# Designs tried in a protein design run: designed miniproteins, single chains, continued (2). Part 81

Each design is a single chain, and the fold is of that chain. pLDDT is the mean over its residues in the fold that is shown.

## One batch from the design tools (miniprotein)

Design m6791
Fold by ESMFold2-Fast:
Structure m6791 (fold): chain A 94 residues (1-94)
Amino acid sequence: GPINVTIDLETGKVTFSGPLDPSDDYTVLLFDENGEGVLLAHRYADGSTETTLLRKPKDGEVYGALLLDSRGRLVARGTAKVDGNIIKATLEPV
C-alpha cells in the first residue's frame, strides 16, 4: 500500500504511515517544479521526527516527493500538496 507523510507547518509535527520498517530511519525530500528542494522530513527509529524547511511552502503548491532509507536508498516516490498549514504526501514503493 502507499506510504503517507503528513507535515503540520504550524506545529512542526510529522506523521509517517504505511509499510515502513519501524527499526529504520527515513528521509522525505520534497522538491518543486524547478527541481529545487523545499523541505526535508526525517523519521528516526526511536519514533522521533524532524523537519528542515529549505524555503517557505505556499498554499496550493504541489511537489515531487522522494523517500530514502537510512542508507540513502530510494524506497518510494510520489507527490505532495500544500493545503493551508498541512502538507500531505502520498508515495508508492519502488
Scores: mean pLDDT 88

Design m6792
Fold by ESMFold2-Fast:
Structure m6792 (fold): chain A 74 residues (1-74)
Amino acid sequence: SSDISNRISAYRKLQPYSEDPSSVSSKLSEAESALNSGDNSKARSILDDLSGSSRFDTSPEALEYIKQVADEME
């Protein structure tokens, strides 16, 4: 639960660097709602879809930040 929450926070910091910040924000809100309802599998699935998309891979800074967040989550 806390790991998913930390991932949402990290992706919110990456939102301005995505190809579609509005879509990313919407997906992060959906993941947060799933987490709050106890649906950890849905929240994780949404975050995995975001991390695998070109939306975060379009900036070297975003890619480095994703790697840093993954390392911090252990």
Scores: mean pLDDT 69

Design m6793
Fold by ESMFold2-Fast:
Structure m6793 (fold): chain A 78 residues (1-78)
Amino acid sequence: AAEAVLESAREIRAYLDAHGAERLTPEQVAQARSHIDEAIKAAEAGDVETAANHLARAFKILGATDEQAENVRRALLA
C-alpha cells in the first residue's frame, strides 16, 4: 500500500515536472506539488490513507473528476 502510493506520487511528480507548465497555472502547479510532497511524507510515515487523500487532490488539480479521484484513492488503499 505505502509502496503503491510512493510509486504513484513519483509518476504524478514526473508528469507535472514534464508537462505541468503547459496546461496549468503556476498556482495550480504549486498546489499539485504541495499535495504530492505531503503524500510522500505521509506514505513514508506509514499513513497511507492521508497519502492517498493528498494524491487524489493532486489528481483533481491535473483535471480528474471527483469520481476518478475517488477511484484512485480507493485503489491506493486496496
Scores: mean pLDDT 79

Design m6794
Fold by ESMFold2-Fast:
Structure m6794 (fold): chain A 66 residues (1-66)
Amino acid sequence: MELSEEEVRALERLEREKGLGREALEELAVELGREASEAEALREAYLERQIEEGIELIEEGVKKVT
């Protein structure tokens, strides 16, 4: 699944405000013009992107995940 810049920003905001729960992701998916059934795929793609971006910063990230 490909994520636009706007989708990434929306997912970052959702994670900070409510977390990546199924209901919250389902609502966000609809707001982003996707189907609610894509909520799990959105979460998975977002987490994969964060892991990829965080590989170089993993030590820094570990200290912030407490």
Scores: mean pLDDT 71

Design m6795
Fold by ESMFold2-Fast:
Structure m6795 (fold): chain A 68 residues (1-68)
Amino acid sequence: MSRSEAIRFLKRLVYEETGIRLSDREAEALLRLMTDKPLEELTFEEIRELVERNRSSLAAAAEAIRAL
């Protein structure tokens, strides 16, 4: 998957779960907090798993990224 596809997919999942709309920069920063894997090497399944594992803190993490 491309880096831009990974960013777009995370933006969609964060919005669906929390109602928070992230910029591309904010979505990239959030992905980097969730995984040490290069964004270009992520699959859609891995991104879904990252969101699921972090579900309870996702809104707080997204707001913290936006505040930076």
Scores: mean pLDDT 83

Design m6796
Fold by ESMFold2-Fast:
Structure m6796 (fold): chain A 76 residues (1-76)
Amino acid sequence: MKLTPEEVARLFRELDRDGDGTITKEELKAFLKARGENPTDEEVDAIIKEYDTDGDGTITPAEFVRYLSKLYEIEP
């Protein structure tokens, strides 16, 4: 799948339900399900662990964009 920067920004706003500027494990899992993936909790934990620099169990917008760029080939 291909995502534009505008789509990524929209998805981040939809996932960040609390407005704290980060994506939780539950929000990431819901996003992947919406994209036709079927991740386990362990798979989501592995993704967060890879991109979570602060170790707080959440992903920043920059980390989320890096993950999506690897997974979905983001186009300008």
Scores: mean pLDDT 68

Design m6797
Fold by ESMFold2-Fast:
Structure m6797 (fold): chain A 100 residues (1-100)
Amino acid sequence: SLRDKVLELFEKYKGKDPREVARELIEKMKKTKDPEEFAVYAALLGYIALKDNDLELMEEAQKLIDEYFKSLKTPEEKRRFARLLLEARGVALDYLNKEK
């Protein structure tokens, strides 16, 4: 499930340097063509930015999301991506609230 993919990615990067994780996620977001993978990477990148109060990283994450959204050709693809991103971000926010 999408939830499982988000949680698995969080566990993979737990205890790693957030800046190195952010760089890797940005590269993965630029390379992936799968909306579900993009949503998962974007959610974790947003989590890192929020946890570290990194406004510049939040802006870079949003720019990548906007560019990806513009690359989608149909309204159906755009709606699916928006739902996936909302769901993945929900999981990431739950994780942030439990790790405080």
Scores: mean pLDDT 84

Design m6798
Fold by ESMFold2-Fast:
Structure m6798 (fold): chain A 69 residues (1-69)
Amino acid sequence: MPELEKFWELITTQPFSLENVEKLGKEAGLSEEQIKAAKEAIEKHLEEHDGLLPSREEFIESVEKILKE
């Protein structure tokens, strides 16, 4: 999904903030469902991995899994 790749580039080229996820998601061309899935994927990874962001590949896989449910 080129939109998820663009979103990941935007979120990783600036200081990370969950507050900016929705704004940057809209700028990357993500749907509301994709933005929700992206936020859930990031929040879950931060909780399970002591505040570490996922890799790009882990992020895309997690979002795709959420969207297929």
Scores: mean pLDDT 77

Design m6799
Fold by ESMFold2-Fast:
Structure m6799 (fold): chain A 60 residues (1-60)
Amino acid sequence: MEVSVEERDGRYAVVVKTPLGTGISYFETKEQAEAAAEYLKLLPPEKALEQAKKGGKKTA
């Protein structure tokens, strides 16, 4: 599983690449994107992909 943060068009994209597929979540700030990326790295690939698809807004 690969998790990366990229700046795109004034927003920050968290890209999650897994054997099950690729998920992308957009965040307003770099800090939010980096925090989401670190959280997603702690999850199994299937759960990380699911959270990325939901936009990460509900991760505490």
Scores: mean pLDDT 75

Design m6800
Fold by ESMFold2-Fast:
Structure m6800 (fold): chain A 64 residues (1-64)
Amino acid sequence: HMEEERFEKLIEETRARLEAVASPAFADAGVKALRTLYEAGHDVETLERAGRTLLNYAQQQAAA
C-alpha cells in the first residue's frame, strides 16, 4: 500500500513537472514509461531516479 501511494505521488509530480518544462505529450509518454516499469516489478526508488532523468532530459531539450 505505501509503495503504491508513493508511486502515484511520483506519477502526479513527474507529470506536472514534465508538462511545465516540455509538453503534455512528453509528460504522458514519460509517466506511461514509469508505470510500465512499475508493473514490471521495478521499485519506486528506481522509478524516482528514472523520473529525475526524464526531467533533466526534458529541461535540456527545452533549453536547446
Scores: mean pLDDT 80

Design m6801
Fold by ESMFold2-Fast:
Structure m6801 (fold): chain A 101 residues (1-101)
Amino acid sequence: SIDSSMQNVRNNVSSLVSQSRPSDRDQSQSLGDNTVSNVQNMVNSVRNRDDKSVVYYSRNISNNMNNMMSMSSDTNRSQQQIDNFTQSIGDAIDSVSDQVS
């Protein structure tokens, strides 16, 4: 379900936040919350076939991931978590694309 795919997105973002340096944790959490909102908006835009909005939200997600990486206590671990996060976004998009085809 879309809810299950979005829960995986939220779990992967939480893992990224947990990997931030303690001094950056609050800022990382704020970026994480913003990222989840952008993913939800991007998934809705895919469902609505709004390619311009998909590009807009995708850019925001990419910028947030770069910022969260700069806050990482372990960049190799955070890269793996970003890879898992990217996979979960793909799964969420596939779930909505299958429903509108």
Scores: mean pLDDT 86

Design m6802
Fold by ESMFold2-Fast:
Structure m6802 (fold): chain A 67 residues (1-67)
Amino acid sequence: GVALAAQAVQRFAGLSEEQARAIAELVARHPDWSDEELARRVQEETGLPLERARGAARMARVALDSS
C-alpha cells in the first residue's frame, strides 16, 4: 500500500516523511505512467534533482507492485 511505498522511498532517497508520502501517493494515482513521466512529475512537485526523483518514483512503484 501507499504507507509501505512511502517508507521505502524515505529509506531509499533519504527524503522527509512528507516528500516520501507525496511521491508514493503520486505513483499510486498514476499506475499507467512510465518511469520517466513519474520522475518528471516528482521533480516538478518536490523540486528534487531528476536523478533522485527517478530513483524515488521507481522505489515507490516497486513497493506498490510487491504489495
Scores: mean pLDDT 79

Design m6803
Fold by ESMFold2-Fast:
Structure m6803 (fold): chain A 87 residues (1-87)
Amino acid sequence: MPSVEEIYEEVVKEFEEKAKELEKKISELTRDEIDAKIDELEREAMRRAFLLMDRNRYSQEEIDELLKRLSEEFRKIVERIYEKFEE
């Protein structure tokens, strides 16, 4: 069974890889396209986390902490993407 830490690491790794692919194409995209792609990445990452959690019964406190950590990490990655766009 994956631990909450293993779920966190898997979801963050997948999000980071997709974010780096987006950063490579940043000069080819409009602001609206970047916003849409970021929204898709965040939705897919959160969906992935929920699917992995649903198959393993964690406490509500573990779920809340995982979601908080994921949101904070995603925010940092998203801020990096926007900084790259504004360069």
Scores: mean pLDDT 80

Design m6804
Fold by ESMFold2-Fast:
Structure m6804 (fold): chain A 83 residues (1-83)
Amino acid sequence: GAEEGLKAAEEGDGKKGAEGAIRGANEAIRTGDLELARKSLEAGKKAVEVSKDDKKELLMSIGAVIAAIGAEFEIGLRTGEKA
């Protein structure tokens, strides 16, 4: 399930981590587990930052997508917290 995606993101390096984060976040959203979705996105961002691949630009683009999704998700949470 979503936990498997999160684990892949946490153990992944660069592209595998980013792919795991996207998969984990998407599945967590489907199950309504917003905390797991947030954890997956954070793990994906870390995996991209640690990447040393020759295609770093591609991985940074994936990281930007993860960051954008995370930002929209965080805005939703902040609206609830500081209402």
Scores: mean pLDDT 66

Design m6805
Fold by ESMFold2-Fast:
Structure m6805 (fold): chain A 55 residues (1-55)
Amino acid sequence: SDLLTRIGDLWRQYMDAVSRARSALASGDTVTAQTYLSRADTLWGEITDLTLRLS
């Protein structure tokens, strides 16, 4: 379904954002880490909203 496809796309973006945030934190780049964590938070909200539509 279109909802499952969008959730899958958002999950890939979320995983990428979390991975990049972790890499930034490991290098001591807290500014870049905060940017990617903020992006991940937004994506998580969108995933949650779409997932509720499946119930």
Scores: mean pLDDT 87

Design m6806
Fold by ESMFold2-Fast:
Structure m6806 (fold): chain A 83 residues (1-83)
Amino acid sequence: NPLVEKAKELLERGKELEAQGKYEEAIGEYMKALMALYPLLSEEEQKELLEVVGEAQELIKQGKLKEAVELLRERVEEILEKL
C-alpha cells in the first residue's frame, strides 16, 4: 500500500529530526504520516486520531513541543502496527 509506505518513510524522517531536537520539523513529518494513514482508518479510528491531533495542537500552543512530538510519533507507530 503506497500510503503505508509513505507513512513509514515520514515516520523515519520524523524520528531523525526528533533525535536532533528539531521538534517542530518532526511534528510536521508525523502530521504528514497521519494524514497519509487517515483514509485507511475506520470511522472510529479516524475519530480517535482527530482527538489525538487536537491534544497535540493544545500541547504545541502551550510550548510543549517535545510532548506533542512524542504523542504524534506514538500514534503513527500504533496505526502502522495494526496495518
Scores: mean pLDDT 90

Design m6807
Fold by ESMFold2-Fast:
Formats: sequence, structure tokens, C-alpha cells
Structure m6807 (fold): chain A 88 residues (1-88)
Amino acid sequence: SFEDAVKEAYELVLKLLDLPPVEIDYKKLAEEIRKQSGLKEISEEELLKLALDYLLFGPIVGTSEVNGKKEFFYEKQSVLDILKKYEK
């Protein structure tokens, strides 16, 4: 599931950065990712990719289109600041 996949990926990132585990509100995270992407419907695979990009790069601040595909630009934020926003 999306929740299980994001949990495993986020836990791996936290372990690599030597940060404590955090329980994430995945529904709130998914809603924010959809809002930032400008897409109301998105596949679980695309949502997972965007959730990881959000953790690593921060919120989307701009978009451009390249070869019919939407590209995103991000504002860097710390991993801890992102996690605190979505802590359950």
C-alpha cells in the first residue's frame, strides 16, 4: 500500500540520517502532495515518488513542462521540519 511503502522509505531515510522514528499522518501528507502538484488524481506510485521528493527537496514552489511532462521545482527544507508538519 501507499502507507506501507512511504513508511518503509521514510524509515530508511531517517535511519540513514540517524534521526528518531516519527509516526506520519499519511492522509494529510497525500493531500498536501496532491495540492502542491496541482493534480486531484494521482497514482500511488507517483504519489510515493512525490512524497519522497518532498522529504528530500521540500515543497514545490514552481512547475514547468518539458516534452509534455510536468517538472517540479522545490524549496529546500530540513527533513525534520517536513516530518514535524505531518507528525500524527
Scores: mean pLDDT 73

Design m6808
Fold by ESMFold2-Fast:
Structure m6808 (fold): chain A 56 residues (1-56)
Amino acid sequence: MNDEELAEKAYKGGKAAGESGMPASAAAQLGRWQGERAGSDKAAEAGYKGGLEGGK
């Protein structure tokens, strides 16, 4: 997957985690970690933002 696909998936994953009742900060960190593990800084940032939005 390219960085843009990884970023989109990380954002959606982080958002889903936040929406599932996970605290926004925890969902953000989970999304960031998943993006970092995939080797993409763009995905890490997207996952972090997704988690924050889902946890609102």
Scores: mean pLDDT 78

Design m6809
Fold by ESMFold2-Fast:
Structure m6809 (fold): chain A 90 residues (1-90)
Amino acid sequence: KEEAEKLYEELKARLDQLASEGHADIANRLKKYVDEAYKIAKELGDYETMKGIFEGLKERIDAGDLPLAAVVAGLHVIALETEKWIKEQK
């Protein structure tokens, strides 16, 4: 849990930095996906999946592949929404 929360804060700080460096459009999109993934994974109590998602996104962002990072982040949000929906079906 502590590591996942720390990664969330680190990702948000990194995305804010990218926005200030002229990548505001894609950084804001990534921030929206990161915030949504954090919200859903926290509701599910799935801190291990949250940590894995955020570690992978940080690596992609640090490598400079921002379009791929945005695609991957969006797919993770869909996966988490689907997991939440399955659990709600009982």
Scores: mean pLDDT 77

Design m6810
Fold by ESMFold2-Fast:
Structure m6810 (fold): chain A 83 residues (1-83)
Amino acid sequence: SAAVEEVKARIDAAVEEYLKKHSEWSEEEKKAFEAQLEADFAAYAAESAKRAAETRALIERHREERPEAAAEAERELAAIEAL
């Protein structure tokens, strides 16, 4: 999935630049930021799993009518679930 990889690359690049520019951050501030980000991603992953199941059901319903679109949607969904 190009979209998922692009988003990840942009986030990683932004975080790296931010860390380089804000080297004055205390260890406590860095740990708080990391803990919050981890918690937010965990909550997001749980909701994404639920939505992914609903999307997978829709893909299967339309596979006969649009097999190429269904295959592409499956690849995108798998890439999102890997986050």
Scores: mean pLDDT 67

Design m6811
Fold by ESMFold2-Fast:
Formats: structure tokens, C-alpha cells, sequence
Structure m6811 (fold): chain A 71 residues (1-71)
């Protein structure tokens, strides 16, 4: 598996986890924010790999915030 494929799988897993603790509306908003961040990174000349890593970190932060509110 390539690093990019691994990152895409981790992003999918994080979105699934966020969906367990957030409303459908919150998941949609978080997904839009992540997509915008990745798009902006690509426009700044970052590779697909670097843009995916930024998206992954953003989603990890959002999941941590949601879990903190529940705990």
C-alpha cells in the first residue's frame, strides 16, 4: 500500500469515528472544512500526499475535540 493510499484509508476511518460521536450535520460541515483545507493546500503547491496529511491532522483534531465534549 502506498503512503497516499494509507492516508486516504486513515481519513475514511476518522470520518467514520466522527460520525459515531457527531450529528449528520456536523459530519457534513467537518467534511467540507477538510475538503477545503486539502484544496487550499494543493493550490499552494503541496503534493497530494502533503495535502492528505493536513486533512488527516485536521480530522484528528476534530475527533479529539468531540471526544473531549463527551468525556
Amino acid sequence: MSRLEQLQLEISDLLQEIGKVASLEEVREITREAAKLVEEARKQGLSDLEAAELGLEFLKEKLAELKKELG
Scores: mean pLDDT 81

Design m6812
Fold by ESMFold2-Fast:
Parts: sequence; C-alpha cells; structure tokens
Structure m6812 (fold): chain A 108 residues (1-108)
Amino acid sequence: GRDELLARLAAAQAEIAALVPGLDPDQRALALRIGTRAAAEATPGMVSGASPPEAAAPGTRPDPRAVELARAIARAAILGAFVSAGVTDEAELREVLEEAERRIEELL
C-alpha cells in the first residue's frame, strides 16, 4: 500500500544520505546523473527526463559506492513517482526497479 511505499522511499532517502559523505563531488555528480537518467528511462512520463546541469568529467570511472548511490537515487525517484501517481502495484514497481538496474549497468 501507499504507507509501505512511503516507508521504502524514506529508507532509500536515508541510504542516499549515508552514501553521500563518503564520495568525491565528481562521483556524487556521476551517481546523480546515472540514477536520475535510469529512473527516467524506466518510467517514461512519470519521472522527469530533464538532466540537471551536472557535468561529470569525461572518462570518470564509477566508484562502487557511487554505483550504490546511483541505485539508491533511482529507487527513491521511482518510489516518489509511484507515490505521486497513486500507483501501488507491487509487480509494476518490481519491473520498473529491475529496468532501472539494467539501465544503470548500461550507463556504467
């Protein structure tokens, strides 16, 4: 239900807050770009596809912790979109989260 989605969203936001202090600014910018793009591509019309103007340096190799942050960002964006849209279908949510994971691996 909605309360379960809100709890999962809060958990994803807490994970983001825990991961951010351990990363360089360039790695944080890379994680934000990857995570938001993956979420937008997994949820056409539900999440904004407009990229923030964060420029990661060309050839920046993702830190494994930045990959974790990208996943947490994508999860938070997707959960937020589902809450806002009033969608509580667990199967649809799972498929969208799995698509976002595939997109993150492609963007790495």
Scores: mean pLDDT 76

Design m6813
Fold by ESMFold2-Fast:
Structure m6813 (fold): chain A 81 residues (1-81)
Amino acid sequence: DTLLELMLMAEQWVEASKLGRDNHASPEELRKVGEQNNTPEVRARAERETARIQAGMDAAEAGQSPEEAQAAADRMGARLG
C-alpha cells in the first residue's frame, strides 16, 4: 500500500533525524540517505500524501465528520495529482 509505505518512509526520516541528533550521525550521511530516496517520483508522492493527510486532519480538528474529513483529504490528493 503506497500510503503505508510513504508513512513508513516519513517515519524513517524522523527516526534518522533523531538518530543524527542523539548519536551525532553526520549531516552528510543523513543527506546522502535522503538524496538516494529524493527522486522526483518519491518527492511528488510524499508531498501529495502529506497534503492529503494534513487536509483530513484540519477538517477533523474543525469538528467535521469523518466522512467530510476523508472527502477533504481526497480532494487535496486529487488536486496535487
Scores: mean pLDDT 63

Design m6814
Fold by ESMFold2-Fast:
Structure m6814 (fold): chain A 108 residues (1-108)
Amino acid sequence: ADPKLLLELEINAGILRIIAGVLLVTGDAKERQFAQLLLEAARLLDEVAKLGKQGKVSNEQLKEAIKLAEEAIKVATDLLQGKISVDEAIQRVQEIIEQLRKLIEKAK
């Protein structure tokens, strides 16, 4: 696996955790629910990185996971800027989580 792609994936997981931390402190009940989904996405990105280090995922699959991470960051940023509803943010991140889970299952 490309170490630059692994590093980028780990950085994006870290960004999701920072945003989730802010929402857990400042958010309402639904925003805290969304924060838990961001933490789950970050955990799945760590699992993809682990599989990448083991040579069980391709560089193309790592790039796909990075794109999913970037999409999750965009959803979180759009929510923080009031561009989308919390219900839309929850739905979009649940779809990203499902795509990450499918990527991980195919790598086993």
Scores: mean pLDDT 90

Design m6815
Fold by ESMFold2-Fast:
Structure m6815 (fold): chain A 91 residues (1-91)
Amino acid sequence: VETARRLLEEGNEQTAQVLADGEYYYSKQLVEQGKDLKKSGDTLFGVGQIYAELGDIQRAIEAYRLSVEAYRRAGDEDGARRAEQALRELE
């Protein structure tokens, strides 16, 4: 996530998007398996921020929604609230 964000700041938007896509699909798979739920929530939140900065609002919404689900399943209410707030700001 941090590497993708740095690449975006440097103007390497295509590489930032490829890295964000990879982290999104990997974390989505972990959530579906019920594994590393808090870590997946953290990663999906960061991916949502990168998509929002790229202007890909639809993918940002999808990432934040999965982040909320992962945090709720992990019992991380603070993480879920952060992701829900980010999701509301895009609507």
Scores: mean pLDDT 82

Design m6816
Fold by ESMFold2-Fast:
Structure m6816 (fold): chain A 87 residues (1-87)
Amino acid sequence: MRARKEELARRALALQEELAELGLVEKASEEEKEEGRRALLEADLSDEELALMERILDFYEEVLELIKEKGLSPEEAAAEVLKKRGL
């Protein structure tokens, strides 16, 4: 399923770029971004593995939103998302 993997790659790259802009992770080089995207598109991933990756991205995207909207630290934002999910 190329379209689903393309969407995951776009979401992952956007998330990484926003986190790097906030100084929370180091910036990936263009070569590293291309390698990651290519590896994901060529990987033989099951529907279950794709769904797990989507859940992980949903979690980090919600954490990022709390950091941007409320100015929470990454630890505070992660704890808030986990509490909201009953974890």
Scores: mean pLDDT 79

Design m6817
Fold by ESMFold2-Fast:
Structure m6817 (fold): chain A 91 residues (1-91)
Amino acid sequence: EMTEEEKEVMRELTEMHRNGAPLEELVKKAKEAFEKGFEVGLEALVRLAAEKLGEDNEEVVELARRLEEALRNKDEEKIKEIAEEILKLLE
């Protein structure tokens, strides 16, 4: 299901995280992947927000729930809105 280019991006993000890359660099890479249309980029942004703010953070939990719903419905406009909200949390 995942393209080879998308798999490569996931591999790079995993390697960067494992090597202790700063959050800002991980966010930049995930954002670039999302801007290319790769769902894994947006999933990585949600995970980074959870890492920064805590997995139990109510805003992060709500954004993850809204993202799952938008992805299930293939609502491109809603996905874009959620991505912008996640990026603001990562500033």
Scores: mean pLDDT 79

Design m6818
Fold by ESMFold2-Fast:
Structure m6818 (fold): chain A 80 residues (1-80)
Amino acid sequence: MIQIDPRLSPEEQKQLLKADVESAEEFAVKLAEEKNDEEAAERVRELAKQMLEAIEAEDWKRFEELAAEFKKLVEEILAL
């Protein structure tokens, strides 16, 4: 298991968070593909890319906004 240690550098902490985003992207893309929704799969990829960019920029407000949109998109795919 990945353990978060407050003694880790900001870069190492960002790497762990990016891994979580990539895992969520893989799950959501697979879900959209199972629903045969290519447009939703593309939107998931675009949101994940923007979330990764927000992590690199340490723009946590932007990251929270994008994470909320990502959650909403996953809920919309599940409703299909």
Scores: mean pLDDT 78

Design m6819
Fold by ESMFold2-Fast:
Structure m6819 (fold): chain A 77 residues (1-77)
Amino acid sequence: RDAEVAELVARAHELLDQARAAIAAGNLKEAMSLLQEVEKIVRQLRDLGATEAALELAKERLEVGLELSREGLKQSR
C-alpha cells in the first residue's frame, strides 16, 4: 500500500539522520546498527515493488556508510 511505503521511507530517513548524529558523536557501533536497520527497510521496499524509493534510500545509505568508514579510519591507529 502507498501508506506503508510512505511510512517505511519516513522511518528510513529518521534512521539515516540518527546514524549521521551517531557518527558525529563518535558512536560508530550505533551508526552501523542504524544503517543495518535502513538496509532492512530497503529490502522491504523492494519486496513491496517500491523500486525507485528503495534505490534512492540505498544510495543515501551508501553515502552515510562512506561517512562512517571515513570516521572509523580516523579513529583507528
Scores: mean pLDDT 83

Design m6820
Fold by ESMFold2-Fast:
Formats: structure tokens, C-alpha cells, sequence
Structure m6820 (fold): chain A 100 residues (1-100)
């Protein structure tokens, strides 16, 4: 359980960082290819983090915490923006690790 939550947290933090850096480059009109690549990479990491958080939730003894992690991870996967996906995945991973 704990190792899955730790991996989810690492991927969510990296994904959010990549998305924020990529968005900053795109907003500045700088290096559009690099900025786009960072958003794509970061979104992929955030999706992987949400899936790992779902697996971690199945191992949690606290059933209320498990349901909240599952809800946050599902919200991340259903999110319409890269930034929202990463933020929700990060919340899910943090909660999963707290109760691991």
C-alpha cells in the first residue's frame, strides 16, 4: 500500500511541475514545442498517479479515506484540463499516503 502511495505522490508532483512549466512557456510565447511536450508528459504522469492512488486506496484500512481517495482519483481521470487532472491526482496521492 505505502509504496504505491509514495510512487503516486512522486508522479503527481512531477506531473504538476511539468504542466506548470509547460503552461508558463506557452503563455510567454516561448518554445511552443517544449511547452507542449511538458504539458503532455505532465498529464501522462498525473494520469499514472491517479491510477496508482486508486490501487493504493484498495489497500487502505480506513474505508472513509479509501472512498475519498477513489473519488479524488476518479475526478482527476475525468478532469477536462491538464492542470485540474494533476491537482486532483496530487490530492488523491497525498490522502492515500497519509492513511497508508
Amino acid sequence: GKELAEEALRKAEEGLRDIEEGRALLEAGKDVLLGTGLVIRGTGLAVEAALLALKAAEKLKDKEAAEEVKKLAEEALEAKTALETARKALEAARLALKYA
Scores: mean pLDDT 90

Design m6821
Fold by ESMFold2-Fast:
Structure m6821 (fold): chain A 82 residues (1-82)
Amino acid sequence: SPERQREAARLMMEAGALFLSYVMFKRFGKLTDAKKQQFIAQFQAIKAGLEALKPYLSPQMQADVDATLKNIDALIAEMKAE
């Protein structure tokens, strides 16, 4: 539905904003273990929301969601490896 597609777009935008926040915290030496765990939890919440919405989206939007989920998984793996 258009409503679900708008919600998926909102979550993808939220993921982008959260990624920018993560990069800034890391770059300025403010990425504590506690802050890293907070970022992981927030990315996991966005991932869960996108996965739940994916079956109801257009094929084009599903591709965009898949790219976003791949990026989220890579970031979580990076944060856990550090």
Scores: mean pLDDT 88

Design m6822
Fold by ESMFold2-Fast:
Structure m6822 (fold): chain A 79 residues (1-79)
Amino acid sequence: SELEELLREVDRILEEMERLKAQLPPEMQAKVDGTLAELEQAREQVRRTGDLELARQLLEGARRALEAVKKMLEKVKAE
């Protein structure tokens, strides 16, 4: 279903964020952990309600969060 496809994509993004987080210093990892917790709460709400619009918003939020983590890594590697 569309809902299952959206949640599968979200799960893939969350896994990538966890991999990238491992390369960050502890203080930046804490910020990423906060974002991951918020995304996981939204994912649970989507699973509970089956709301496709919330699922689409969650996917967009996850994509933006992943981009932010990638930028954090670029800054760390440039130092």
Scores: mean pLDDT 87

Design m6823
Fold by ESMFold2-Fast:
Structure m6823 (fold): chain A 82 residues (1-82)
Amino acid sequence: SKSTDDMTKALMNGDVDKAVKILKKDGSYVVTMIDAISRVTDASKIPTVQQTVDQVSDQLNFSPTDIDTLNYQIQQQKDKLS
């Protein structure tokens, strides 16, 4: 979907404000983030994706369980691109 593609670009570019706006409009925070992370094809962007996810999680007060899920998806994507 367009929102997932826009989210992936926001995560890869470190655009925290855009990522937060997309999630607030969508209302499906964790699922949208998982889908967006799975579409990252550039291994060099993984550190930026991690930093952006951390900042978004802090701003939207994600649960520890949600944070663990997102960190697991980032690690899986890093491993796939290695």
Scores: mean pLDDT 85

Design m6824
Fold by ESMFold2-Fast:
Structure m6824 (fold): chain A 74 residues (1-74)
Amino acid sequence: MEVYEGEVGDVRYILYTDLDGERHVLAVRKNAAGEWEILRRLSLEEFKANSPDTVRVTTGTGEVREVPVEEVLA
């Protein structure tokens, strides 16, 4: 699964699909204990409205790519 990295600070975006086939986005960051905490739960439309035209995506192998938001959310 690919993970988006935030444009400001240590925020990471996690895209996931639920059992009903709906896609959701979690905005998370590491706390002082090194654990990921949920900052916001976003719909795809809210994520698109708050994101730039492109986002950084980290693959399971650690590669980072800059892609259009529309392609990442596809």
Scores: mean pLDDT 62

Design m6825
Fold by ESMFold2-Fast:
Structure m6825 (fold): chain A 77 residues (1-77)
Amino acid sequence: SLTLEDFRSFVRTASPEEIAALVESLVTDPELAAAVRDYLLSNELSEEQREALAEAMYLLATGRADEGKALLRELLA
């Protein structure tokens, strides 16, 4: 089963391109996926932003799509 710690480890070790690709695979909204990709390729993530991104991906992967999308939108604000 997928755990939050799996996504935390992924966000810490993966490249921005790898993180963007996984988010795109989890998000059915292409505009949100594109906005997250642009953000990840243009910005250095803080520890708080990495935690939020890991939590958002965990929510998306475990069927809590609305909550995961809300966290991604909050990250971009």
Scores: mean pLDDT 84

